# Designs tried in a protein design run: designed miniproteins, single chains, continued (4). Part 70

Each design is a single chain, and the fold is of that chain. pLDDT is the mean over its residues in the fold that is shown.

## One batch from the design tools (miniprotein)

Design m14409
Fold by ESMFold2-Fast:
Structure m14409 (fold): chain A 78 residues (1-78)
Amino acid sequence: DLVQQLYSSDPSVRQQAALQIGQIGDPSFVDPIIDFVRQETDNSVIISISVAISRNTKLSDDQKQRLGDAIRDSIDSQ
């Protein structure tokens, strides 16, 4: 389960799960990703998911805005 992998103790597992979720672009992942980035402390994982989300064509502009706001807030909190 990709959502469960977002809570892995291994940053590389979290990064891979976040990238795969971002590439799939299912709207059901928006809230799990927001929760994930608010708890994530590894900037390289956060940057990787932000790139995947920015390149995704299945998410609406509103969904990308919500994810982008959460990503920026997470980076600014570090």
Scores: mean pLDDT 74

Design m14410
Fold by ESMFold2-Fast:
Parts: C-alpha cells; structure tokens; sequence
Structure m14410 (fold): chain A 82 residues (1-82)
C-alpha cells in the first residue's frame, strides 16, 4: 500500500544517510520494520524505491525547490569545481 511505500522510501533515505552506497534491501526492511519479502512485493527494484523517496521530498514543494537550488549552488560555489 501507499503508506508502506512511503515508509520504505523514508527508511531508504535514512539508511542511505547512514550507510551511503552500501545500503541493502535488508537494511531498508529492518529500518522500516517490515520483512524483505514485503519490500520486494511493493518495489520491483531500487529505482521504484528512489521514485517514492523523491515523492516524499516533493511533498514539501516550497522547501524542496529552495533546497535543490541551494544544494546545487553550494556545491558549485564552494568545492565541487575546485
């Protein structure tokens, strides 16, 4: 269901923040408090999970737009192109 999808997307964001690229489906399932099978029953692959996470961010349109602009500008200005 949509609530479970959102919970999984939130868990993905949390786990990625903590473990970076080493995140696994199992880590996401544990963070969300569901079984690995439940994750796979809702998402065919990690791209679907990422799409759900993006939707969660987009819910705060007023903040999401500003945050994206600030993040891009900051990366370019401060150190990305050093």
Amino acid sequence: REETKRRLARALVRVVSEKGSDVTIRDIAEEAGVSVGTVYSHFKNKLELVDAAVELIVNDKELAELRKELEKKREEEEKKKE
Scores: mean pLDDT 64

Design m14411
Fold by ESMFold2-Fast:
Structure m14411 (fold): chain A 94 residues (1-94)
Amino acid sequence: AAAELAAQDAAAAEALARFRQSLEELEKLIKEAKKEKNVEKLKELLEGLKYALPVIEKLLASLPEESSVRPEVEELIKRVEELIKEVEEELKKL
């Protein structure tokens, strides 16, 4: 039903906004840790990203196929996966 879909999309949009803000903060911290060659901080940030990924994937799985928010959640998952790879590659160089 349209009303049910709208309510679900609204809840997902709120969760998505929160995840986006947290990701922007993590991106800043990763940039600083890379500049400082801080191995311990990079490991901590990597753990945080790996924890966040399944939570975001669960959000995507909870959304119906007709949800307008699905593409935005998929983009967020891709951003987190790219950051995980970036941090893992940086750790290999240190």
Scores: mean pLDDT 80

Design m14412
Fold by ESMFold2-Fast:
Structure m14412 (fold): chain A 74 residues (1-74)
Amino acid sequence: IRVYLSVKGMTCSRCAAAVERAIAESFGPGAKVDVSLTTEKAVVELPGVEDINAVVAAVRTAGFKATLEKVEKI
């Protein structure tokens, strides 16, 4: 699946890397993350049907404000 998130509080590329790390640690190497500092958004691709709330929680655990915007099945 593909999860679209709004992420606030990202001030530099290191913040984007922290979000990517948090998701990778929670869901493993099969998770793909694309983070945009300009639009304050993240797109997370997971190989299966995962707990979408856990994706939001992983970003929040990294210290950012995350809101679920959309989920797309691929």
Scores: mean pLDDT 73

Design m14413
Fold by ESMFold2-Fast:
Structure m14413 (fold): chain A 102 residues (1-102)
Amino acid sequence: SMMEEEVRKVTEELAELAELPEEEREKLLEEVERLMEIAGKELVLRLLKLQLEALKALKPYLEEVAATGDYEAAAEAFHKENGALIEEYKKLADEINEKIEK
């Protein structure tokens, strides 16, 4: 399935951007495969793409923390500037949770 291939690609990009060790990457792939079985491939792909977008947005703030040491200011700025993205992720996660067997 092209969608399964896309899910794998996005998951691998997410793991790479998050700098996950190889062991944790394998566990992430297994968990994503489980979620696809429960919630369906389309919702899981949407969630992963949204997570990838969020992590890409977060990277500049992490660099700022490394330069300034001001974690609180950078975290607050990220939340304020990316609040809509965070809310969209939450909505999609809630949809997936509703599809998980009770």
Scores: mean pLDDT 76

Design m14414
Fold by ESMFold2-Fast:
Structure m14414 (fold): chain A 88 residues (1-88)
Amino acid sequence: DEKLEKVLKRIKELDGLISPSIVELLKLLIENKEEELVEKAREKGFSEEQIEQLKKEIEILKEIVKLLYEGASLEELEEKVKELLKEE
């Protein structure tokens, strides 16, 4: 609980350093888990191909979530997000 609040505060510190949509996705992953996020996407009419891409993005973003819990610097988090976006 307290660790979760600390991680959410660190995500707010990423605001303005990375895209708002990535910040929101990280919050959803931390709060709702990946299964719930995938279910919501299906409910919104995402195709199976779009769901597969979302799952791949979630797996990469799980690395960023892990770094957040491990106390990685904001610089490391920003660079990891930028690296992810370059691969798209």
Scores: mean pLDDT 70

Design m14415
Fold by ESMFold2-Fast:
Structure m14415 (fold): chain A 62 residues (1-62)
Amino acid sequence: LEEIARRIAEETGLSVEEARAIVEGVASGDNAPGLRLLLSGRVSAEQLDAAGRLARRLLAEA
């Protein structure tokens, strides 16, 4: 998960902590971390969508 979070952070401009929350959410089927980041204004809808797609792809490859 840490490796995946780091790669997502590098590609999307999110922090490693934000990327980790999204990766864990995708892995568990919980969308709350991603929605929380969107509602806080820390990430755009485009960034959240890109991070979610990357997380799903990288988790499938691991």
Scores: mean pLDDT 77

Design m14416
Fold by ESMFold2-Fast:
Structure m14416 (fold): chain A 96 residues (1-96)
Amino acid sequence: DDYDKAREYNANNGNELVKKVFEDLKYLELALEVAEKNKNEENIEDKITELALEAYNEKDEEKRIELMAKILGLIASVNEEALNYIKKKLEELKKK
């Protein structure tokens, strides 16, 4: 089942990929862009599931991190606290 595979992938790899997204300006900028573009879109949960399944099947680590950045952006499009957290982390990395 594709849903079960996506859920298992998120449980086993999500935390490490999320950390990598928050350590790189390019991925945080991508997440913010995705969040802003999807703020009024329907079917956000379906889009998240599709990206999670794509990440499960992806063998390249950089592409998996990019897919996680897009997933976090979609989550932030419907969650203001998540959006504000991404913005805060982006500002912190710019001050390095």
Scores: mean pLDDT 76

Design m14417
Fold by ESMFold2-Fast:
Structure m14417 (fold): chain A 62 residues (1-62)
Amino acid sequence: MTQEQKQQIVLDSLNEINPELAKIFEKKLKEGHSLGESLLEVSKIDHDAAREALERLSSIEG
């Protein structure tokens, strides 16, 4: 799976929960942060939303 595909899975998950979290995640990626760093910033605001996104990514990568 490409990095772009992983980013899209996380972005879609966050957008379904709260579009504002998806915007924060996308902004951090555009600033040059990694997927993990961007997701960590979302986790500081909404830990459960970040966990759901990570679990979705993990289930698709299996």
Scores: mean pLDDT 82

Design m14418
Fold by ESMFold2-Fast:
Structure m14418 (fold): chain A 124 residues (1-124)
Amino acid sequence: DWIEKAIEVLKSYGLSDKTAEAILEKLSGYSSAHGGIFAIPIPLAESLGVKVTEPADQKAELEALKKEGLEALKAFLETEDVSLLSNKALGERMKTVLDTVEEVEGEAAKEALKEKIAKDLGLG
């Protein structure tokens, strides 16, 4: 079950089971035929070890991330300003994850998650 794996990886970022569940619940609400998997931002999905059922879905999300460029993505993680990203839907999903972490575990947990995402993407 990808949900159990997502929770375990989120916990490796210092997040609680409650925070991981809250993130997945909020993101799964952006329903498509591919459900909550599409709602998880690529940097978080990769760190979570989440496997997309359709390889084309993962490729589409990766191409969307590549189009943003490393500078724009780094600036977004530092400012949380969705307008810095050309793919607004991707930015809103990433913002939802960060806002949920802050709401449940506080600002320090959100900043730690941002730092780990940046490191995983080589944005340091």
Scores: mean pLDDT 62

Design m14419
Fold by ESMFold2-Fast:
Structure m14419 (fold): chain A 80 residues (1-80)
Amino acid sequence: SREEAKRELARLLSEMVEYIKQGKYDKALETFRELAELAREHFSKEESINYLTTAINAAESAGAPKEVVEEMEKLRKELE
């Protein structure tokens, strides 16, 4: 359901942020791709872009390097 998808997006976002805090950037990017796929399956294009933008902002706030943020932005552009 859409409500179950929202709960899973929140879990994936939290997991991604924890990977960034641990310096596990490959795992953070894998989790971001899973979040993007889940958003694409259950939400509109605009809602998906908003979720990914929130995730990128959270990643930056958690201390993600510029290169990781740029890869996330590239993945978000693939939805446009």
Scores: mean pLDDT 87

Design m14420
Fold by ESMFold2-Fast:
Structure m14420 (fold): chain A 80 residues (1-80)
Amino acid sequence: EQARAEALKQQAREAGQELSDYITQVQTHGSPELYRQVTQEAARLLGEASRAEKESPEAGLRLYQKGKDYAQAVLDAVLA
C-alpha cells in the first residue's frame, strides 16, 4: 500500500528530526567528547537506515528510531 509506505517515511523523518534535536541538546548540556561520540554514532545509524530503506521502509524506520532512542538516552543521562 502506497499510503503505508508514505506513513513509514513520515515516521522516519520525524525520528530523524527528534534525533537532530536531541543531539543539539547534548551539544548544549554535555561535554565536547560526548557530543562527538553521539554525532559519530548517529551518522553511522543514519547511514545504515538509508541503506536499509532501499530494501524495506520498516527496516529503515527501525534504525531511525534506534538512533533517536540512543540520542535520547544519552541526553537523559546528561540531564540526570
Scores: mean pLDDT 75

Design m14421
Fold by ESMFold2-Fast:
Structure m14421 (fold): chain A 55 residues (1-55)
Amino acid sequence: SMAEEEARVIAGAEEAAARGNLVALEYALKQSRDLGLERAAEHIERLLAEMRARA
């Protein structure tokens, strides 16, 4: 289901953010947008903003 796909993408994005992997986060954002996973895309945008604020 879409909800399960969104949950998996979000989990992977959180792991990438924990490792400081901006490239993986940017890729996950693009993939979420291409697949129409709006909830995952919004979550990843927030993770990217938080990481950039800490840099």
Scores: mean pLDDT 84

Design m14422
Fold by ESMFold2-Fast:
Structure m14422 (fold): chain A 90 residues (1-90)
Amino acid sequence: SKKEKAEKLKKEIEKLVEEYKKTKNQESLDKISELLGELADLFPSIDVKKLEEIRELMIKAGDSKDIEERNKLLDEMLKKTEELVKELLE
């Protein structure tokens, strides 16, 4: 079902964010971007503005040199991703 796929994508994004916090590996951010694209492909009704905000937070986190600021941006990204998925599953 679309619900199961969305929940799996959300869980994978959460894992990749935790990996990025530990490793700073660009590959983790690239995979997150790909999974956000898969979420958009599954749901034509997706809030494009909210999706763009999530992508912008990811880019800002990747560009941040301060660990505390980066982690805050990543946490905001995860919160918005969770809210987006909840809205899609209504």
Scores: mean pLDDT 85

Design m14423
Fold by ESMFold2-Fast:
Structure m14423 (fold): chain A 55 residues (1-55)
Amino acid sequence: MLTDEEIDRIADIVVAQLRAQHPDWTDEELAAHRDYVRAALRAINEGKPVPPVPA
């Protein structure tokens, strides 16, 4: 199982990659995706339904 610290680290890596692939995305959009990745990984780790993707 992933710890909260591991989830935060993975989320930061994913967001850095998304920033490189999507230079048109705002910092606000990237922050929303970071929060989504953290929530999704936590949900998967706990066997809960994955939250909806941020708009």
Scores: mean pLDDT 78

Design m14424
Fold by ESMFold2-Fast:
Structure m14424 (fold): chain A 90 residues (1-90)
Amino acid sequence: SKLDEMIKRMQELYEEAVKLLEEARKKNAPKEIIEKVEEAIKTINEGATKVYDMILENAPEEEIVKVAEEYLKKAEEIIKEAKKELEKYL
């Protein structure tokens, strides 16, 4: 289902964010970059919690997907910015 695809995408993005955090720490990236990656992880976790709560409340699938997409988009934008900043610090 579309909902299952959103849950899988959130899990995959979480794994990517965790790997990025490990890479940033290994490269001794500035604290600001590390904090951005941590914010992305927090955003994904907040989104996952809201999606889970909506499923338990039998919310319409279209509404759950919309909420998931909003949190995914926000987290993806933070990750994209962190990646660009990380490239400046070798």
Scores: mean pLDDT 87

Design m14425
Fold by ESMFold2-Fast:
Structure m14425 (fold): chain A 72 residues (1-72)
Amino acid sequence: SDKEKIKKEAQKLASKASGYAISYIGYQFQADLYEKQDSALAQKYRELSAEWEELYKKYKEQFDELEKQYEK
């Protein structure tokens, strides 16, 4: 059914978004850890965190759109 297909697609997108969320949070933690010890390394981790956060947002938005379709 169409709803079963939407559910499977949504689960796949949710899994991807969760993985990216863990990654960007991890890089934020690394940036904070190195802020006072190595500002250049901290900045590199902030840039990586921002890249993974953008991927999280992309897949989260796709998930949210499918969830709205499932409700209708």
Scores: mean pLDDT 85

Design m14426
Fold by ESMFold2-Fast:
Order: sequence, then structure tokens, then C-alpha cells
Structure m14426 (fold): chain A 97 residues (1-97)
Amino acid sequence: SRVEEIRRLLEEEDYDGLLRLASEAFNKGIELTPEEKEALREAFIRYLVKRAKEAGGMTEEQARKYAELLFKMEEAIKNGDKEKAQEYARELRELVK
């Protein structure tokens, strides 16, 4: 199961593996189940929190908001809602400023 693979990588703290899975799914347009999306979202949040603490670039609150906006943008792209996708992309850019 992809959900089990995501959870295994998260338990192993293999954030590079998690990013490859997320990037591959996004770039290939692979339709993720709600459980797979939730597992990837949590993994991505933990990765950003770790990066924020190590580099001081992002707070935990900002990391969570960033992950949520990424998944909303993906959903808008899948639904063909280009305007919503661009709106979420703009919010992501403002957050990473």
C-alpha cells in the first residue's frame, strides 16, 4: 500500500524518500486517495518543521499552512480550476516571503 510506504518512510525519517514520492505523484498526475493525501500532508509538515528548526526559515504554523495550501492547489489543478490553483500558488509565495 502507498499509505503504508508513506508511513514507513515517515517512521524512518526518510524525508528525501517522502519528497520523491510526493513530487512523482504530483508531476505524473497520480490520483492520491484521501488517506494517501493525509499521510503525505503530515509527512510534509514534519519535514518543513524540521527544516524550519534547523535553518530558522519557517515557523511550525507557517509550515502547516504551507502544506495545506499545497494540497488545496493540487486539488484545484485536478478539478481544472486554474483560477483557484493560481490563488493558492500566490498564497504560498506570500507565506515563503
Scores: mean pLDDT 72

Design m14427
Fold by ESMFold2-Fast:
Structure m14427 (fold): chain A 82 residues (1-82)
Amino acid sequence: DSLLKEAVKIAEETIELALEAMKLGGDAAKASGIAIAAIGVRWEAEHLIKSGKGTEEQAKQLVEIGRDLLEKAKELVKEAQK
């Protein structure tokens, strides 16, 4: 439950950063891909929260995927700020 909420939060932050990279004139194709992937993580995490059937392993995997996407979004923002 707590980990699934963490995954949702990470995914939302990733989407915001991907959109910020696009606003700064960064790589729109890469930013769009990251945003779409993060929307998928958010959707899956919210679905598992609502169903009450999510395992701790599924929650941990969604957090790890979300963190990887977040790092990629942060790098895109850095590249766009040049």
Scores: mean pLDDT 85

Design m14428
Fold by ESMFold2-Fast:
Structure m14428 (fold): chain A 87 residues (1-87)
Amino acid sequence: PVELYPVSTDELSAELRRLGEEAVREHRDDEEAAAEAFARRLASWVYGVPEEEASVRDGLLALLELVLERNPDAAEEDVERARKLIE
């Protein structure tokens, strides 16, 4: 498992909300651009890489890792579905 920073649930929830709100605010009229910006920022935050070096795929993998860390009993079929969308 990837060790995430910050590791507290409250800090994680606050950071995810902040990144999502910023992405939507920057790309108000472009839902896809907002989603891509959020993904890249999430990857940058989770993996410690510059945003310009982060791909949308990296962000989706980071989100999957965060979800799995909080939901260890997640159905294998849902994990497979998410992985296929990322790959």
Scores: mean pLDDT 68

Design m14429
Fold by ESMFold2-Fast:
Structure m14429 (fold): chain A 61 residues (1-61)
Amino acid sequence: SLSALARELAEMLGISKSTARRIIRSTAAALGISQRTAAEMMIEALKAGKDAETVLVPLIL
């Protein structure tokens, strides 16, 4: 399911799946949470109307 979340994030942001996985990994490490939780939080933030720049630029959600 992490693979599916990375694909969804990649499609939403117009980036590669490998880039999405790197962003997920970095965000999870920065927040001390699981990669799955980080991916779900980022997808939720984008669906809530936060732009790609807001999600990608700060490491903290």
Scores: mean pLDDT 73

Design m14430
Fold by ESMFold2-Fast:
Structure m14430 (fold): chain A 55 residues (1-55)
Amino acid sequence: MEKKDEAMREIAKLYEKEGKITDEQLKNIARKYGISYEEAKELADKVKEQLEARK
């Protein structure tokens, strides 16, 4: 719950800074916040959709 929100914020910041998120960065975020890689990937997909909606 709270861990997913913090992971999502970090993913959003990386996406804004670098324009993309690597698999390695997602694995590091998943490990840091104690969520699965699959959950981190799902959060990254949601962030990408939100950013695309703002274009």
Scores: mean pLDDT 77

Design m14431
Fold by ESMFold2-Fast:
Structure m14431 (fold): chain A 81 residues (1-81)
Amino acid sequence: AEEEAKERLEELKKELGDPNLGALLEALYKAVAGDEKWRAFLEPFLARLIALSEAGQLSEEEALAALRALGAEIRELEAKE
């Protein structure tokens, strides 16, 4: 079951072709799998996006731009660690 999830993640990273979105997707997977560092990093960001979406203040384009920006930030953090 978990192996299938990992395979789907790698396939999605290939299909995206976007290294920023790929980095975000991998960090999300790690957070869900129990990585406390990534969970703590992603939780406030995801909470903000959910709140904006529920308020009707976040378009699909704005959501994608925010996700790409977060992915770029994740890549910068990984390069320093």
Scores: mean pLDDT 73

Design m14432
Fold by ESMFold2-Fast:
Structure m14432 (fold): chain A 65 residues (1-65)
Amino acid sequence: MVEKAKKLAEEMKKAGDEGTAYAVLSLIRDGKLSAENLLQLATVAEAMGFPEVAKKLRDLAEELA
C-alpha cells in the first residue's frame, strides 16, 4: 500500500500536481494514510484538473477500506 501511494505521488509530480503529491507523502510520513484522507485528496486533485489522479486515489482508498 505505502509503495503504491509513493508511486502515485511521483505520477502526480510528473503530471504537475505537486501539491497533492506532497500531501500524500506527508500522510505516509505521519502514518495517517487512510481511505478517508485519500478520498479527500481525490476531491482536491479533481478540482485542480487531475481527474485521472483522482480516480487512482479513489481506487487506492478502496484497497485501504
Scores: mean pLDDT 80

Design m14433
Fold by ESMFold2-Fast:
Structure m14433 (fold): chain A 82 residues (1-82)
Amino acid sequence: SLEETEALLTGELAELVREYERALEAFLADPTPENLERLRAAHERLRAALEAHQARHGPDPYIERLLGVLEQGDVFLESASP
């Protein structure tokens, strides 16, 4: 059902948020090129999933807030590149 699909996507998004947080913490603790690449990969995966969720289910305040956080992260990641 629609409700079951929404719950499943929310569960997948929660894990992607955790992966992003882990990558961010690793980069902040040790800002190596390897940790930056991991952070960029996690950031892109989470953004793609959030955009896919909105495309399927329409705008959601929680998803919009997360996309806003990632947009702020894009500015940070761009400034971290030479």
Scores: mean pLDDT 72

Design m14434
Fold by ESMFold2-Fast:
Structure m14434 (fold): chain A 83 residues (1-83)
Amino acid sequence: ARGERTLALVEEWGERQVKEDIENLKKAKDLLETYKKLAEQNPELRDVYESLIKYYENIIKDGESAIEALKRRLEQEKARLEA
């Protein structure tokens, strides 16, 4: 049935999208840790690194919220298609 095919495509697309978002979030977390270490090693540039740390902390928070929202939307769409 068309609905069954659509459900499978939504699940496949959703899994790939979540994986990509998680990988992007991991890269942001790696950069955050790098800048924290650089701030400790270079006190003269602390203000610059603190600004970058805050920037990536905001990106990570927004990214985590976006992944959670995407997972909720996928769950709702799957429930709708199974109804």
Scores: mean pLDDT 79

Design m14435
Fold by ESMFold2-Fast:
Structure m14435 (fold): chain A 75 residues (1-75)
Amino acid sequence: GPTPEARRTLEEARRAYEEARREGLSAEEILERLDPRVAGLVLAALIAEGLVELDPAELERLERLAREEEERRKR
């Protein structure tokens, strides 16, 4: 299963997601207020629900970071 660190990050992301959804936080506020890893998960969830719109350039940046993370895990 996921590591204990990954589980804590997911739990923090879930709480941050509920808060952001209730307060109607913008993508910019989420990125400034939250840790980048947590912010990414919260933004992905809000975008999937259609509650937040993300700039296509920012989406490409997140996809690139995700690929770099995967490649680092294989070395």
Scores: mean pLDDT 68

Design m14436
Fold by ESMFold2-Fast:
Structure m14436 (fold): chain A 76 residues (1-76)
Amino acid sequence: LTPEERDALIEAVRRAYDEFLPKAEKVNPELAEEMKRAYDELIEAARAGNTDAVRQALARFREVLEKAEKLIKEAE
């Protein structure tokens, strides 16, 4: 990742996190805690500049985000 790509990724992930975390906390607090952990791991990997770690952490964050979206939709 270039520094510009890293910063863009962090900003995009932060926006998704800020949007979905409050909704996840309302429908499944345990999943919300998992989302916080996945977010922290991704930010740490991105700052460390480890592309493989970023790829793995991003996949995990996306998986948690998809689970949250599904539960939020089911709760409607």
Scores: mean pLDDT 81

Design m14437
Fold by ESMFold2-Fast:
Structure m14437 (fold): chain A 68 residues (1-68)
Amino acid sequence: MAVAEGAPDGSVTVLETTLPEEEARNAAELGTLAANPKGPSRVEVEEVDGKLHITATSEDGPTVSGTI
């Protein structure tokens, strides 16, 4: 599991991770880009059944989710 903060420019800050930091960062970056936020977003990454489930929640838009 990982938690990150995403920015409108697609950059991310990893806040907490039990995944390898690079894997968490890459997944959070994809989630942030998919959400296309106008403000700060919260990105949560969970490993389930060998796959990464990404949930991105922006302050100004809907929650988006996907699997990698």
Scores: mean pLDDT 76

Design m14438
Fold by ESMFold2-Fast:
Structure m14438 (fold): chain A 95 residues (1-95)
Amino acid sequence: EKAKEAEKRFNEAMDRAVALEPSLKPEVEQARGLVYRAVHLAMEDIEEGKKAAEEALTVLDNAAKRSTSPEAQQAFREARDAAKELVEIVIEEAK
């Protein structure tokens, strides 16, 4: 399913980012929590879901900027793109 593919891509990118930049594990787990909160909230309140998603994307963008490794920056970018796609799919299906 499209949402499951985006979720898998998101988690794989996040796991790769943690492996490359262990110091950013707190930011990765914060973003992961916010993405799952956005998915959960979007089913009941699209506005609260969007807000949580915006917070998650901000955390991922900041983590990418703090990364010293080009590979870690790429992993955070892939995680951001997958998280955005996942939340957009859930919001579309909730309407």
Scores: mean pLDDT 83

Design m14439
Fold by ESMFold2-Fast:
Structure m14439 (fold): chain A 99 residues (1-99)
Amino acid sequence: MEEEKKKLIEEAAKIGVETHEKVKAAKSTEEQRKILDEAAKKLKEILAKAKSEKEKQAIQMAFVMGAAGVPVEEAVKFGELMYEDPEKAEELAREIEAK
């Protein structure tokens, strides 16, 4: 059970990081929208596999951190923290986004 949750969080983090890189390389707002639409579709498929609301929140946090430019391994840790302590995870995420 824990291994499945970790895999979903890792997949979301990877999609987030890839989305960040592609958006940064995009030459137009239209290209950025297409990248974000594709990322949203992939994230939705991962969220459909989640077994609880806590898992969905963890998956979303990992994606958001990856999309904000946090490396995959760190984004995964934010997802794991969101599952265990959502308030702490959100506090730390705001500190990173503010930099």
Scores: mean pLDDT 80

Design m14440
Fold by ESMFold2-Fast:
Structure m14440 (fold): chain A 100 residues (1-100)
Amino acid sequence: SHMHKETLKLLEALLKSPYSFLFEKDVPATDTKLLALMKNPVSIETVRRLLEEGKISAEEAIEMLLEAAEDYLRVNPEGSPVRIAAEKFREELLRLVSQM
């Protein structure tokens, strides 16, 4: 669908952002401490695959990435490098969504 194609373009643009590094790949299964603190761990790679396979909608893809960003915002203190990267990622995601 048009919305699926636009969302895939959005994910490609997001991956080119300097703030995407926390979200590019899934958190490793060996990082049990970080995973225990997250409610909705997901990566752009996983979301893109699920969208391409027709397993999730464009809306669900965006929501999953927003929820993953919120996990980093919740578990990291204000002003920390990881928190700042997650804040900038969320801002860029919302900016790209507004241009669809």
Scores: mean pLDDT 85

Design m14441
Fold by ESMFold2-Fast:
Structure m14441 (fold): chain A 71 residues (1-71)
Amino acid sequence: MVTMSQEEVDKEIEAFKKWLKENKPSEQEIQEFQRQKPYIEQLIANNPDDLRSKALKEVIKILEEKIKELE
């Protein structure tokens, strides 16, 4: 089984932050995120202490802050 390490999670978060710095999410990407968000939040709620859930919370926070900035 492939398990993500904390180091791999941190790299993915940093890569995502870098992508958002260089790219503005499109209206279609924002709509897709808003559609997916309740499912992602349910996954987090089911396993709040999981490393993946912690990473997903951070990604959601970063993306929501970016979307709010673009309003």
Scores: mean pLDDT 71

Design m14442
Fold by ESMFold2-Fast:
Structure m14442 (fold): chain A 87 residues (1-87)
Amino acid sequence: LEERRRELEELLERARREEDPEKGRELAEEAFRLLKEIARELPVERYTGLVLRAIGLLIDAELTGDYVEAAVGVAELALEALEELEA
């Protein structure tokens, strides 16, 4: 769990400093992958809720072009899932 937390914190920091939309999209995809890996250890209802919220952020990013905002939001959802597993 500690390694996943470190990976998420590093991704979140990179996402917040990223100005390239193409790299922002790659970061959003990576954050979504990490969210699914972490959240699958939670109850199904919680996993489903987090994944649907992340999908909503990704759809909004596709419409607005702001994948950096999506990367930050999805990474924050993944951190929320990780903190729930540690509690």
Scores: mean pLDDT 82

Design m14443
Fold by ESMFold2-Fast:
Structure m14443 (fold): chain A 63 residues (1-63)
Amino acid sequence: MEGIAEDVLAAVERIAKNLTPEQREKWLEKAREAADKMKQLSETEAFELGRKLVEEIEKEAKK
């Protein structure tokens, strides 16, 4: 599958495994919302939104 939204959702889920259950639920919810928005955006805009989300969750995981 060539969907940027699906790829970002999978990446967030993978990183969230290293977080607390409470934070994991919060980030998965944000990822689902972002994935829905990406379907309505251009490919470039969707990629940028996804990159921001992944960077934010990586920051949380590194805390």
Scores: mean pLDDT 76

